# Designed miniproteins, single chains, continued (5): the designs that were tried, part 36

Each design is a single chain, and the fold is of that chain. pLDDT is the mean over its residues in the fold that is shown.

## One batch from the design tools (miniprotein)

Design m17223
Fold by ESMFold2-Fast:
Structure m17223 (fold): chain A 85 residues (1-85)
Amino acid sequence: MEKEKLLKEWEAKVKKLREEAEELLKKGASEEEKEKLKKETAELMVEAAEEFELSVEDLERLLEMVKDFEEVSKRVEKLLEEKKK
């Protein structure tokens, strides 16, 4: 089942980005590095929201986290509209 493989790959990417984010914050990351990491995290989270059925509450939290990234934010808003019907 391809969904199980995709979930494991996504979880691995999330773990890696989270660990990288924590290391960069502890060591003092540049603004450019922080923005790149935020964008990569936002894109990955929205990809998961599109592939997996998330609750309205989780999607609202995701929207708040990605609101600074216009294209990514629009994708989350579309998912929320579909769920809030």
Scores: mean pLDDT 71

Design m17224
Fold by ESMFold2-Fast:
Structure m17224 (fold): chain A 100 residues (1-100)
Amino acid sequence: MYTLLPPLMATLVGLLEKKNKKHKVEAVSEDEVEVTAEKKSLVEVVLELYPEVSEEIEDVLSFIQTLLASLGVESEVEFVDENTVRIRLRGTPEVKEILS
């Protein structure tokens, strides 16, 4: 099964693997992918790439969503528990069909 991640998310997942941090990547549908990771681990890898970002998890998540949106990728964030976040990424048909 081939899962295509946006380059930003592929880089973040690669850093999580390199640092032996707990994470999970799942293809939910042909245009949706979920990335699940520990909050602290996600903050650490984002700050390694972008040290100017605030270390607060809310700021880190907002930064990721803003970058993904700039690449045409829709994202949703869910707090699975106090230590774990899930980011759902979607290449939505609506983004492709919006011509107004």
Scores: mean pLDDT 72

Design m17225
Fold by ESMFold2-Fast:
Formats: structure tokens, sequence, C-alpha cells
Structure m17225 (fold): chain A 85 residues (1-85)
């Protein structure tokens, strides 16, 4: 159905955004010239990504997609770790 396609697209976007947020935080950590403004923007993107990934887990549970749920949980753990560093 159209609703099932929309749910899959949401999950896909949330996972890709989560990967992007992780990569950005890792790059900023290695960049000695990174500004406080750049760090703050990346932190806000990561916080928004966490909320989207939590929603993606709920949708994956509805779809009984255990693999996608596990990937989203792993991305959440990595984002939380990077935000605490």
Amino acid sequence: SAMERQKVLFITAALLDGIGAIEELRLLKKNKKATEEQKEKARKVAEESLKALEEAIKIAEELKDEKTKKIAEELIEELKKLLEE
C-alpha cells in the first residue's frame, strides 16, 4: 500500500540521516579548525536524527523488521556515544 511505502521511505531516510550525522560528528572531532558554530549545528542535526531513528524503530516493529530495528538501535548508540564525547 501507499502507507507501507511511505513507512519504508521514512525508515530509509532516518537511517541515511543517522549515518550522515555520525560521519559529520566524527569529521568535526578530527578537525582542529572546527568552529563552535559548526559543532553546535552538527549536535542539533544529531539530536534530530536520534528522534527520527527512535520513530524508525517503532515503524520497524510494526513491520516486524528486526534487522532494520537492530541497525537503527546501533546508530542511536553510536550517536549517543559521539554526543557524550
Scores: mean pLDDT 89

Design m17226
Fold by ESMFold2-Fast:
Parts: sequence; structure tokens; C-alpha cells
Structure m17226 (fold): chain A 137 residues (1-137)
Amino acid sequence: EDELIQADWIVDYLIAQGRKLADQGKFDEAIKYYEEAIKLAEKYNSPLLPRAYTELGNIYYKQGKYDEAIKYYEKAIELSNGESPTAYLNLGKVYFKKGEYDKALEYFKKAQDIAEKNGNKRLLETAKKYIEEVEKK
């Protein structure tokens, strides 16, 4: 009971530390924190598991490792039962960088639909902006 709550706090802490290291450009160290967060989140069936995979995908995206980024974003979507607007938005961004504009548009629209359903105005505005950028191509 208390172990589950404490596991989620530790997972959140590990994700936060990884993000702090990523912001400093310390990608290898950030990856280690995200790997530990994933390991703990899997052990305790934490709802933070999709978030940990999304953050790992973000590191690979920042490194220009787009195929690895796609792999981790797809894992985050799978684990969230398709309810990860952030992972869909980030998949759209990867495909946009790869020049695959039709796929980018598909994923940006999926992110838009989920963000609208969830009332996430900020993510909805971001998705709309990227859709407009793709439509100009």
C-alpha cells in the first residue's frame, strides 16, 4: 500500500532528475535516470511508465536519433492505451524532421483530437501550430 505510493514518488523524482540533466546536455546521465525510472515503474505497475518512455524518446530526439525516438514514443502510446497526446505530438515532430509530412500531419491531428477531448488547451494550440506548418509544405 505505502510501497506503491513511495514507488511513484521515486519514479517521479528519477524522471525529474533525468530532465534536469537533459536540460544541462548530460544525455547519457539523463538516460540512466530514465532507465531506473522505467525499471521501478515496471516493477510496481506505475502510471508514470508512459511518461518515462516519452522522456527517453525526447533524449533520442534531441540527439537526432529519430528512429530510436519513434520506438520509445510508440512504446509510451502503447502503454497509455493510445491516450498520450504528448507522445503523438512528439511522433509528429519526428516525422516532420524526417520530411514525412503526411505521417507528421496524421500524428499531429491525433494529438489535437486527444488534447481537445482532455481540455488541454496548451497542447491543442501546439498541435494546431504544427498542423499549420505541415499544411504550408
Scores: mean pLDDT 87

Design m17227
Fold by ESMFold2-Fast:
Structure m17227 (fold): chain A 72 residues (1-72)
Amino acid sequence: GPSQGELTQLAQELELAIALEPNNAVAHANLAEVYSLQGKPALASKALSKVASGPSPSPQVLELGKRLKALQ
């Protein structure tokens, strides 16, 4: 599985994307998966509660999703 360092970096990049686009559902979904992989189910659940609201994903968020898939 992915290292905790790789997951932490990806979470920080997703948190930055969410700060710029708070309603980006794909960014919240990807962050929920990162938290789940880190063993943080409460944070994962909170992130999932924000899914299904917001605009289409930005190219940056799509690239972070690809990196997450490559880590699994």
Scores: mean pLDDT 74

Design m17228
Fold by ESMFold2-Fast:
Structure m17228 (fold): chain A 58 residues (1-58)
Amino acid sequence: SAAEERLRAALEARGYSEAEIERVLAAHRKHGFPVERIVTAVELGFPVEEIVAGAEAV
């Protein structure tokens, strides 16, 4: 989807690995955590583990 493509691009631009990107995308798909919130967390420098935990908490 366009939202997933945008999220992937944002993570790649910030040096996330393919495994980290897939973990974030899986959390987004499974828990419905908004792409805008994930992008903001990435821009603020949150680690993948905290982003995934945040997605699971919603």
Scores: mean pLDDT 75

Design m17229
Fold by ESMFold2-Fast:
Structure m17229 (fold): chain A 85 residues (1-85)
Amino acid sequence: MAELAAELRYIGRILQGLQEAYKTKSRDEVLALIEQAIADLEARLARTKDPRTIAVLERAIAELERWAQNVRAGKPPDPFVLTLE
């Protein structure tokens, strides 16, 4: 339970930072940041045992992959909201 809350806060900070970076940084810099965020979330996924935390991390990774696709296409990242149930 505490693990889920910590990962949600971490994901929220990453997403906020990436949305802000999209406004101020080059496309290549934003893509590098998204790829780094995906790698970090995959590392967190590898060490978690909580099914709820696994589901949240998998969804966050999928959303970041969608953001990377949008950025490559010249589109801004869409708003992203995590729902637990």
Scores: mean pLDDT 75

Design m17230
Fold by ESMFold2-Fast:
Structure m17230 (fold): chain A 65 residues (1-65)
Amino acid sequence: STSYILSDEEMKEMQEKLRKKAEELLKEKGITPEDLFTTEKGREVFLELMAFSRELLEEVLKKRK
């Protein structure tokens, strides 16, 4: 188990990357943010963002090695 407090810089980096990824996926699928929970494409985007969020957290934690 990992119990880490992210720095403001690390949090900002994660938020920016996540926002950019969300914008790219929404544009790629041709959907809006409100479609995230109402369409099949939105569900795919949501799951991709959740997976990407976990990968970003792991990347940040690996930088501490």
Scores: mean pLDDT 74

Design m17231
Fold by ESMFold2-Fast:
Structure m17231 (fold): chain A 65 residues (1-65)
Amino acid sequence: SLREVIEEAVREIAKKLGWSEALEQNMLTLVRNHSPEDVLTLMQSIADKHPELKPLVEELEEKLK
């Protein structure tokens, strides 16, 4: 499902950036309460600061279209 794709992307970002469990859970809650378009915009803003995430965010964008 689209939700599972988004949540998997959040978990991969958390793993790559070394996020705490609390931050990961807060981000999962945030993406559950926002549109896919808003989530993609947020993920793109994170990737702008962390270029290593750009391939993951690009893959997410393709899956959301």
Scores: mean pLDDT 83

Design m17232
Fold by ESMFold2-Fast:
Structure m17232 (fold): chain A 90 residues (1-90)
Amino acid sequence: MTLTDDQTQQLVDLVRQRRYGDAVRLASSVLPTPSDDMRDRIVGGFQDMGIDVTDRRIQQTVDNYQQGKVSGSVLATGVYFGGQAILNLR
């Protein structure tokens, strides 16, 4: 299960704009759907990841995903890969 490049870029742009609700809605429409509870927990998790510090946010997303601390790993992974694409622009 993969996002298109356009969908990944849209997720990154929404996260950068602090539009986490829209980002989760987009991700949930194209990725296999977690429950609504999982979506709400992911929105809270993104807020807790320190949105303004890209390196810390990415590290927290990876750590939370690997440790199973984020219930919606699929949605979290989508946002993480979008963020990684932006950070890896050289």
Scores: mean pLDDT 49

Design m17233
Fold by ESMFold2-Fast:
Structure m17233 (fold): chain A 68 residues (1-68)
Amino acid sequence: ADEIAELARELAGGKPTVSGVGAAGYRLNGPQAGIEAARAAMDHGGKSGQPLSDEGVRRAAEAAKKAA
């Protein structure tokens, strides 16, 4: 979970986005994980086109790990 969150933040260029965490989840655990990561990010304050808080990234990474 932590490694997924850190990778998601790196792929987002230090500014986590819904798309960034979705892409990171996809690369690590496949399309289901990417979808679940993006969903969790949106549920925790992320909207399409909006940057995520650190909490949102953590929640997205946890969802991606569970989906894998």
Scores: mean pLDDT 68

Design m17234
Fold by ESMFold2-Fast:
Structure m17234 (fold): chain A 61 residues (1-61)
Amino acid sequence: SMMDIEKVRKETKEKEDGLIKDTEGRVKKATSEEELKKILDDHTGKMKKISDDTAKKLKAI
């Protein structure tokens, strides 16, 4: 239903916004280029997981 799609979109946005805030905090505390790269690689992987989980939920509707 359209309501289920809207719920999934809202939940996805909240997860993405939360991850962005967490990553920004980690970036501010990073003290080396290697640490920064690891934080950004981790962020990319987590964003992909949110995207994949969202696609799976939308296909189930």
Scores: mean pLDDT 86

Design m17235
Fold by ESMFold2-Fast:
Structure m17235 (fold): chain A 89 residues (1-89)
Amino acid sequence: SEKGGEAAGRAAKEAAEAAKEAGANGVGVTAAAISAAGGALSAELGTEPAERAAEIGAEAARGGALSGGGEEGAEKAEAAAREGALEAA
């Protein structure tokens, strides 16, 4: 859980920063951060295989970033969420 907490925090921070840099509003930034953290935590808890949890988290983070920001931010949020979830496993 300590490792998962660190990975979730890192994924949330990187996804939020990527969304903000892409011009996302507060809602988009928050959605990207929550989605990235959720993916990382799912991998740690073993509720999904690490690769599947990373995929779900990455897709959710991308969607969140797109709701308030551009494609570049969405790509960064997706990558951060995927990496965080895999690191948590």
Scores: mean pLDDT 64

Design m17236
Fold by ESMFold2-Fast:
Structure m17236 (fold): chain A 87 residues (1-87)
Amino acid sequence: SAEEKEKLDQEFLEEFNRLMSEYLEAARTASPEERAALRDRTLARLTALLRKTLSQVEGMSEEEIEARVARSRAGLAAYLEAEDARL
């Protein structure tokens, strides 16, 4: 339903924003090596969040979920690198 989709979208955004806030605060005072590790960890967490969200879409196959996650992962990695560069 539209209400279930809206709730799912809101829950995704809230968790995404939480993970990004935690990353940015930790990265601000971290060494370059620590920031690389933080980016990898955050990317894994964001990827897991996306996979969880997509698994709730009725009719989507596991293969389709993994394909969408793979495509989004590249964009998430680029986004994290861009945010890191602004620090």
Scores: mean pLDDT 83

Design m17237
Fold by ESMFold2-Fast:
Structure m17237 (fold): chain A 82 residues (1-82)
Amino acid sequence: DVKEIEVEIEAETGEEASEALAAVKEVAENSEENVKIYVTVKINGDEKELELALKAAKEAQKNPQVHIKKITDKSGKEYYVS
């Protein structure tokens, strides 16, 4: 059985989003169970904060147990990381 976890991150800054995404990655890496973490990120800051959040999300998704569903900016525009 795979334990599925849903996480929603809402942040004003890319630094806050990056810290939250790093914590998600650490939980995945240190889990003794087979876990899959699905993450949705909402950034209420400007385009620079969005860019930092996108970079952090790509880094977190290098762990195959972490899946970024989408990142939404303050205007409601959705972004996906590959």
Scores: mean pLDDT 83

Design m17238
Fold by ESMFold2-Fast:
Structure m17238 (fold): chain A 93 residues (1-93)
Amino acid sequence: SEEEKEIIKEQLDRAINTETNEELKKKLIEIKNTKDKEELLKKGEELYKKLEKSNPEMAKIIKIAMEKLKKDFEGNIENAKHAIALALLTLYS
């Protein structure tokens, strides 16, 4: 729903506004501003490879989000951005 998409966007904005690690903050802003399907899929694949061994649960979340994004870009772009943001936060924790 549009309400769910707005909540997801607000969660990403809150993460950006509270982030003190400048490199991570920059990456979160880049993800927020990305409108390109192939760029999001590439970022998802990169994060999946980094997390597959260390955090299989987070890797699975990324995989599911990227598969949904491939099938319906407009319907899943905000969820894909959210999954990528969670993965980035996990890697920088």
Scores: mean pLDDT 83

Design m17239
Fold by ESMFold2-Fast:
Structure m17239 (fold): chain A 72 residues (1-72)
Amino acid sequence: SVDAEIRRLEEETEREKRRIEEEMRERMARYIAADDYVGYVAAAIEGTARLLELDREKEAKIKKLKEKAAKA
C-alpha cells in the first residue's frame, strides 16, 4: 500500500539522518577540541544542509507516491 511505502521511506530517511547527525557531531567535536571555531561552524552548516536535503528528497518522494495513488 501507499501508506506502507511512505512508512518505509520515513524509516529509511530517519536512519540516514541519524548517520549524518552522528558524523556531524563527531566532526564538530574534533574541531572544538582543536580550538577551530571556523571549522566547527562550517561543519554545523554542512551537516544542517545535508539534513535539509534529505527532508526535501523525502517530501518529493512522498508527494509522487500520493499523486500516483490519487490518479487511481
Scores: mean pLDDT 85

Design m17240
Fold by ESMFold2-Fast:
Structure m17240 (fold): chain A 88 residues (1-88)
Amino acid sequence: MLEEAKEEMRRAVEEGKYEEALRIVFEAAAQTEGLSDEERFKLLVELIKFFGDLMNDPALTVGLILLVVGMLLEGKSTREAAREMAEL
């Protein structure tokens, strides 16, 4: 699933659909079954890093990770945080 999500993100960015590429990041992290919260966080961080690489913007990577960590500190699960970000 990680490689499939990366391929979908790459395609969306190539088509200039940056908002769709970002949505794919959070949807993939939210919808993947069978993960612990820690494993889901690792998946989300990997997808955020990949998105930042596609955008050539390391500050975007850091900013998105900090937003997710902020939601986790407020007591949300990684899945809940990812789902909430996908709905924006």
Scores: mean pLDDT 84

Design m17241
Fold by ESMFold2-Fast:
Structure m17241 (fold): chain A 134 residues (1-134)
Amino acid sequence: SIEEKYEKLLAEAKNYLERAAIEQVYNYLTGKFTAPGSAGLQLMVLAETQDLNEYYLPADFIKFLEEKKPSLKEFLLKRIPSLSEPTLEAILIGGIAYARLTDNPELLKKLEEIRSLKDLNEKKEALGEFIKSI
């Protein structure tokens, strides 16, 4: 069940950001009310960037992966070139949590490959190309 995956992934989380992403994605997928940590990715973006324009982007990416709405795809593609490094990391960690909770090994592999890139601009380009491919 998704609950069993959630418990396992929380136990495997290496840091607070990974745990916050797992909690946020799980709450989104299960339609649950705001639990402790459910806004963790957005709060991380706000804490690191102090930019309200980036605040919702990790949640928008999770929603895009689930719903695949063309308007959300276009919105994300326009925003990616200007993203700060903390926001990009929050987006990728959120997407990785989504892939793990939904048993999507292809998505997981692709997002882990993008996250492993050392150059910020190369990472942004790779994420943009990935979003275009969906």
Scores: mean pLDDT 82

Design m17242
Fold by ESMFold2-Fast:
Formats: structure tokens, C-alpha cells, sequence
Structure m17242 (fold): chain A 82 residues (1-82)
């Protein structure tokens, strides 16, 4: 069956994923034309992670790490876009 997480860990990871999605959306809004495809890819990865978590396809530790990496990349793109 799907991987089951403690409720506390689930809430924390889902919160972090929401932050990553918001940051990726902001990166897309600010992206210059040449970076739009990269920003779209980042947003799709963040949304895909939320789906995988809801389906129980990964551990909490894996999901948190992926969310943190996506959030960092999105924030970097926002910074580089000025």
C-alpha cells in the first residue's frame, strides 16, 4: 500500500511543498523569455511532488529533501531574475 506518515510530519512536508510551489510560481512570473521553460519545469516538479506525497509514493524524509531543493532552486531563479 502507500507509504504512511505520522500526521505531524505530513503537515510539515505539505507546508514546505506549498512554499516550493509558491516560489516556483513567482520564479515563472519573473522569468526572462530564455528561462521560462526552466521555470515551468520547476513548477511542474513541485506540483508532481505534491501528487506523489498525496499518493504515498515516497518517505517523508525524501519528500522534505525534494521540497527543500525545489524551494532553493526557485528562490535562486527569483534572485537571478532581479
Amino acid sequence: GPIEWPEEEREEVLRKIKEAIEAARRALELAPKEEVARAIGLLLRAVGLEVDVELGAMTAEEALREAEELLEEARRMVEEAE
Scores: mean pLDDT 80

Design m17243
Fold by ESMFold2-Fast:
Structure m17243 (fold): chain A 84 residues (1-84)
Amino acid sequence: SKEKRETLLLFRIIALGGEVVVFERKAKKNPEVRDKLLEMAREIERLIEEAREAIKKGDLERAEELVRKGEELAREGRRFVEEF
């Protein structure tokens, strides 16, 4: 159902918000990687906002694409943080 798809998307958006918090916390501990992690966090936040607007417009396919892109960026950020 549409409601089920929207609920699952909202859970994924909440999870992405959690990734943003993790990146911000790690950024505070290392000034050299801070700007890169904060830039990535802001990109994920932008994708979250665009996904929420897509949900409001009933464009669930677009919302799913935006959330997927955010999840890919979060995975890249986690690999970067683990190496540094």
Scores: mean pLDDT 86

Design m17244
Fold by ESMFold2-Fast:
Structure m17244 (fold): chain A 65 residues (1-65)
Amino acid sequence: MEKAKKFAEEAEEELKKLGLDATVEIRDGKLVITLKEESPAAILAVAMIGKEARKLGFEVEVRLE
């Protein structure tokens, strides 16, 4: 559980470094990434984060607001 929280925090920080307004949360063993804007950079960053999260055994959900 602590590893999941650490990953979520680091993923959110990386998205913020890219200038993206996003949140990353853990809910019911699922990593939920919420983006407030859609751009090629945002889509690529989310795809890479999702791939790493799935390797760690997390189910990934991406939302756009």
Scores: mean pLDDT 77

Design m17245
Fold by ESMFold2-Fast:
Structure m17245 (fold): chain A 96 residues (1-96)
Amino acid sequence: LTEAERKAAEVTLLLIQAVLGAKYASTPEAREAFRRVAELLSQAANYAEQGDFEKARKYLEEAAKVMREAASRLTGPDAEWLRRLAEQAEKLAKEI
């Protein structure tokens, strides 16, 4: 894989995790947060596939912000999942 293809794949893996969170998170609040994050990460994935890493980064940063904000209002496994995914999105945003 090229570096661009690898980065696009990493964005897509974050999107898959957000979709799983929207379906399987324990609380309605966490599921709603993951739905919003999935929409943002879907935009990030679309832009990454087009090679527009500047726009992809913007959507990754916004997704991380939404996850951090939701995690601050929650406790337990849902909060941990949101924080972990936010950290991954923040790291990827710095790499692309």
Scores: mean pLDDT 89

Design m17246
Fold by ESMFold2-Fast:
Structure m17246 (fold): chain A 62 residues (1-62)
Amino acid sequence: SMEELREKIEKEIEESFRRIAATLIVRYDDGEDNEALKKKYGISDEELEETRKFLEEVLAKR
């Protein structure tokens, strides 16, 4: 149904914004804003660690 499709798209959008927020936190490390973003999107320290490892691999161009 259109409602099921909408819910799926909304979830994918939320996950995308959450991933972007985690990337910004790891990449720029801007103190107070980072804690607010972690709380807003429910980002765990474990997820930030995984994001950091991913960015390290990407920045290494390998």
Scores: mean pLDDT 73

Design m17247
Fold by ESMFold2-Fast:
Structure m17247 (fold): chain A 120 residues (1-120)
Amino acid sequence: SVEEAKKLLEEFRKLLDETIDEVMKAIDNGDREKALKILQEGFEKLMEIYDKLLELVKDNPELRKALEEFFQKVRELMSKIVEAILNGDKEQARKAAEELRKAVDEGYERFLKILDEIES
């Protein structure tokens, strides 16, 4: 349902924000291993929400394509955060995290507009 999709999108956005905040806190504390573990666990939970979203929109090709492209972008940006952490580059990690947050905010807005058009 559209209501279920909207709830999952909000959960995705909230989980991403919490994951980024926890990762940055671990980086600021100098705990590289903890930062990587938080990012991995966060990504696994984001994948679970993504799979549920794909199932809900499987019969809508435009939404499905938008979700697949969006999640590919999320994966690419999370990989950049991982590389920055491994290189000890706090500034690059923060920049990649900010880009990820923006990409999720833009994706969230785009999906809400498409869902609102379906309800209309």
Scores: mean pLDDT 84

Design m17248
Fold by ESMFold2-Fast:
Structure m17248 (fold): chain A 121 residues (1-121)
Amino acid sequence: MEKEIEELREALERLLELLRTKKPDPDMDTSAVETILGERFASLSPVKQALAVLVNEVLQLAARAGAKIPPEELVDTVYRIANSKDLKQVALDVLEYVLENTPDPRVQEILSEAIEELKKL
């Protein structure tokens, strides 16, 4: 739990940095998301690919911390990322959804802080 919470904080910081700079990490491992999403992932721009990877990390870590997230949420989120011109709004929608489905107060605090920082971008 504590390790998952710290990893979640780190993933959220990377998500905020991506949306602030629009510069994806060139060393980012995309293999897991590519395996799950196939052609859906390959058709995305590099920034959208990086956002999909970071959103997957946030969703997986939140689920390990006890959030009630359905397995299809990643696929639905990639659809929103692919079709949106406002990536900040997609990220906000995802983080607010995770917050609403998170029972752990420590995870709620970290998500709330990330949401407020994202709103300031």
Scores: mean pLDDT 80

Design m17249
Fold by ESMFold2-Fast:
Structure m17249 (fold): chain A 117 residues (1-117)
Amino acid sequence: EKIEKLRKKAKELREKNEKLSPEQAQKARELARQTVEELLRTAKKAAELGDEVTAGVLEISAAVIKLWIEHTEEITKGDVLDLSSLLYTNAEIAEKLGLDEESERLRELADQLEELA
C-alpha cells in the first residue's frame, strides 16, 4: 500500500515537473549512488543464495539508476519519488529472500529520497 501511494504521488509530481533545488539535487545524486552500491551488494547476496532471477532484477534496477544519474541534468521531485518507490519494491524483494539487513538499508535510502520530494 505505501509503495502504491508513493507511485501515485510520483505520477502527480512528474506531471507538475517540479525541479529540486541544486542542493537537494546533489543530495539526491549522492543517495542514488549509494542506492546503486547497495542494490549491487544485495544482488550478489541473492546470487549466492542461488536466486539468479532476483539477482538479475536487482542488477537491472542498479543499472537503470546509474544511467539515470549519468544522463539526467535536472532532477525533479517526481524522479526522486519514482526512485524511492523502486527502492521500497527492491527492499520487499530482499526481505522475501531473508536479507533483512539489506532490506532495512534499502528502506532507509528510500525514506531519505522520499523526504527530498
Scores: mean pLDDT 84

Design m17250
Fold by ESMFold2-Fast:
Structure m17250 (fold): chain A 108 residues (1-108)
Amino acid sequence: SNRAKADQYTAKGREALKQGRYEDALRYAQKALDYDPNNNEAGRLIFEARKKLGENKRLAGLYFGEGVVKMGAQDFESAAEYYQKALALDPNNKEAQRYLESAQLLLR
């Protein structure tokens, strides 16, 4: 049934949220709403996942900025560490990915 499918996806979304996989939690909750548009649990999961993704994106921006400062100081090892911290919180940040590659190249 559509309700049983929605319940399976909200369970997956809750597990993803507990594991800090906020983008997965959001995707699972959105799938639950596709099966049951009035699913209150899916709505709560979407709200919490979006809140956590916003917090992670902000903190990732701060780590990225510290990495840029370290690049300017020619501290490429610390720069790479900060870019890795940024990517752990925001894995789809293409700018942080490119800057990490540049820092790693300069360590050779």
Scores: mean pLDDT 90

Design m17251
Fold by ESMFold2-Fast:
Structure m17251 (fold): chain A 64 residues (1-64)
Amino acid sequence: LPALSGDALTKALIRALLEGLVTPEQAEVIYRLIAAGASAEEISEATGVPLETVRRIIELARRY
């Protein structure tokens, strides 16, 4: 993945948490994996979060 703003990613993950799309534990792992340059597919496999949900979070982060 291209580097995302940490602030934008934090906002997207907070939004996903509030919508019940991810747990706090999943959000922490997603943040860590994106910082490490993991793909959406790798994040989905590692966290058990559906691929479409991971892609939605990344899309939200790009819009912030």
Scores: mean pLDDT 78

Design m17252
Fold by ESMFold2-Fast:
Structure m17252 (fold): chain A 60 residues (1-60)
Amino acid sequence: RRLEAVVLRFDSVEEAVAKAREVAARHGLSPGAAEELVRMMAHLAEQGEKEVTVLLPVAA
């Protein structure tokens, strides 16, 4: 119901994956949603993105 805008900044694919995993855990995402977030962030980092804003459900 509540969504929070989370800004992820990264300089490498490895950093993007690490930050995506941290954010997924912090926001209580399901394993499937966490894997999708990780895959999306890795793909965007590979394309040269340095900053991505994601809307995630607030935990609880």
Scores: mean pLDDT 79

Design m17253
Fold by ESMFold2-Fast:
Structure m17253 (fold): chain A 90 residues (1-90)
Amino acid sequence: MEEVDKAAEEAVKALKEAAKASKDPVVSYTLLKLAEGLELARRRGDLGALYEVARGAAEVAKENEEDTGEAGKKAYEASKRLAELVEKAL
């Protein structure tokens, strides 16, 4: 659980940094909403929701790497790692 909590915190931070790096307001808004979704799922202890939001965050970050650059790549890696850790805990 401590490893999942740390990975979730890192994914939230990376998604917020990717949102700041984005030049597209829709992409920025979407990344921020995904970060909020991870925080909410973690607060509720809902591992299923945490897994689904992490998967969605990884997909959105990967699709927008050209816009977000290195921050988006880090958001993809952190969200993917979180999804993999949560899947093993299910």
Scores: mean pLDDT 86

Design m17254
Fold by ESMFold2-Fast:
Structure m17254 (fold): chain A 102 residues (1-102)
Amino acid sequence: MEAKRKAAEQKAQAVRQRYITERGLPQAAADQIGQGVLASRYGDIAEEEGKYEEAIKHYEEAIRHYEAARDLVADDPLTVGVLDVEIGVLNVLIKKLKEKKE
């Protein structure tokens, strides 16, 4: 459990840093993307543990962060496109988990 959380944190920071260094994104946008990645990974961990309500909460948090990042990078259509795909995937996951909660 701790190893998976640490891996999620490391991946979120690596993604954040790459957006700053390789794409030149504003720090505020990169911070939102990093937080979105972290929340998404915490959702995956909760789903693996059968904690579907916690997983939904984490995925909804990830969507909020990606939407905030999208607004900050509206002039970058490539980054907006990537964020729209991630938001779409998370919405599908939330729908599936809500169906499992029957």
Scores: mean pLDDT 84

Design m17255
Fold by ESMFold2-Fast:
Structure m17255 (fold): chain A 71 residues (1-71)
Amino acid sequence: SFAERARAAAEAHLAAGRAQLERAMAEAVARGEFSREEVEAGLAAASEDQLTGALAAAAVAAGAVSEEELL
């Protein structure tokens, strides 16, 4: 079903996205561009709306849904 495909794709991409964000945060802190606290505050502020958008984008990219099904 659509829900099963979307869930599987979203879970896989969410896990990959979390790992990528953690790496990007560590690199940004290491470069001196941001403090860890600044990155964590920014991520918290962007949390629900951005997570929903990222999940939808990941599902489309994985071919689980079409853009038409989201709109």
Scores: mean pLDDT 61

Design m17256
Fold by ESMFold2-Fast:
Structure m17256 (fold): chain A 55 residues (1-55)
Amino acid sequence: PPPPGPLSPEALEAARYTAEALRRIGDGIDRGIEAARDEKDEEVKLEKIRKGIEE
């Protein structure tokens, strides 16, 4: 069957790998947000989010 556009198998694999990497980044952001959830100081809140992303 004709492909839906000019995507090669290599491009599709790269897209899947990128999606997996973005999912892991999202998990790190979620951890950071949860760690900062009850923080009222904006500076401390951002620092906790940064540390959560860094693990």
Scores: mean pLDDT 69

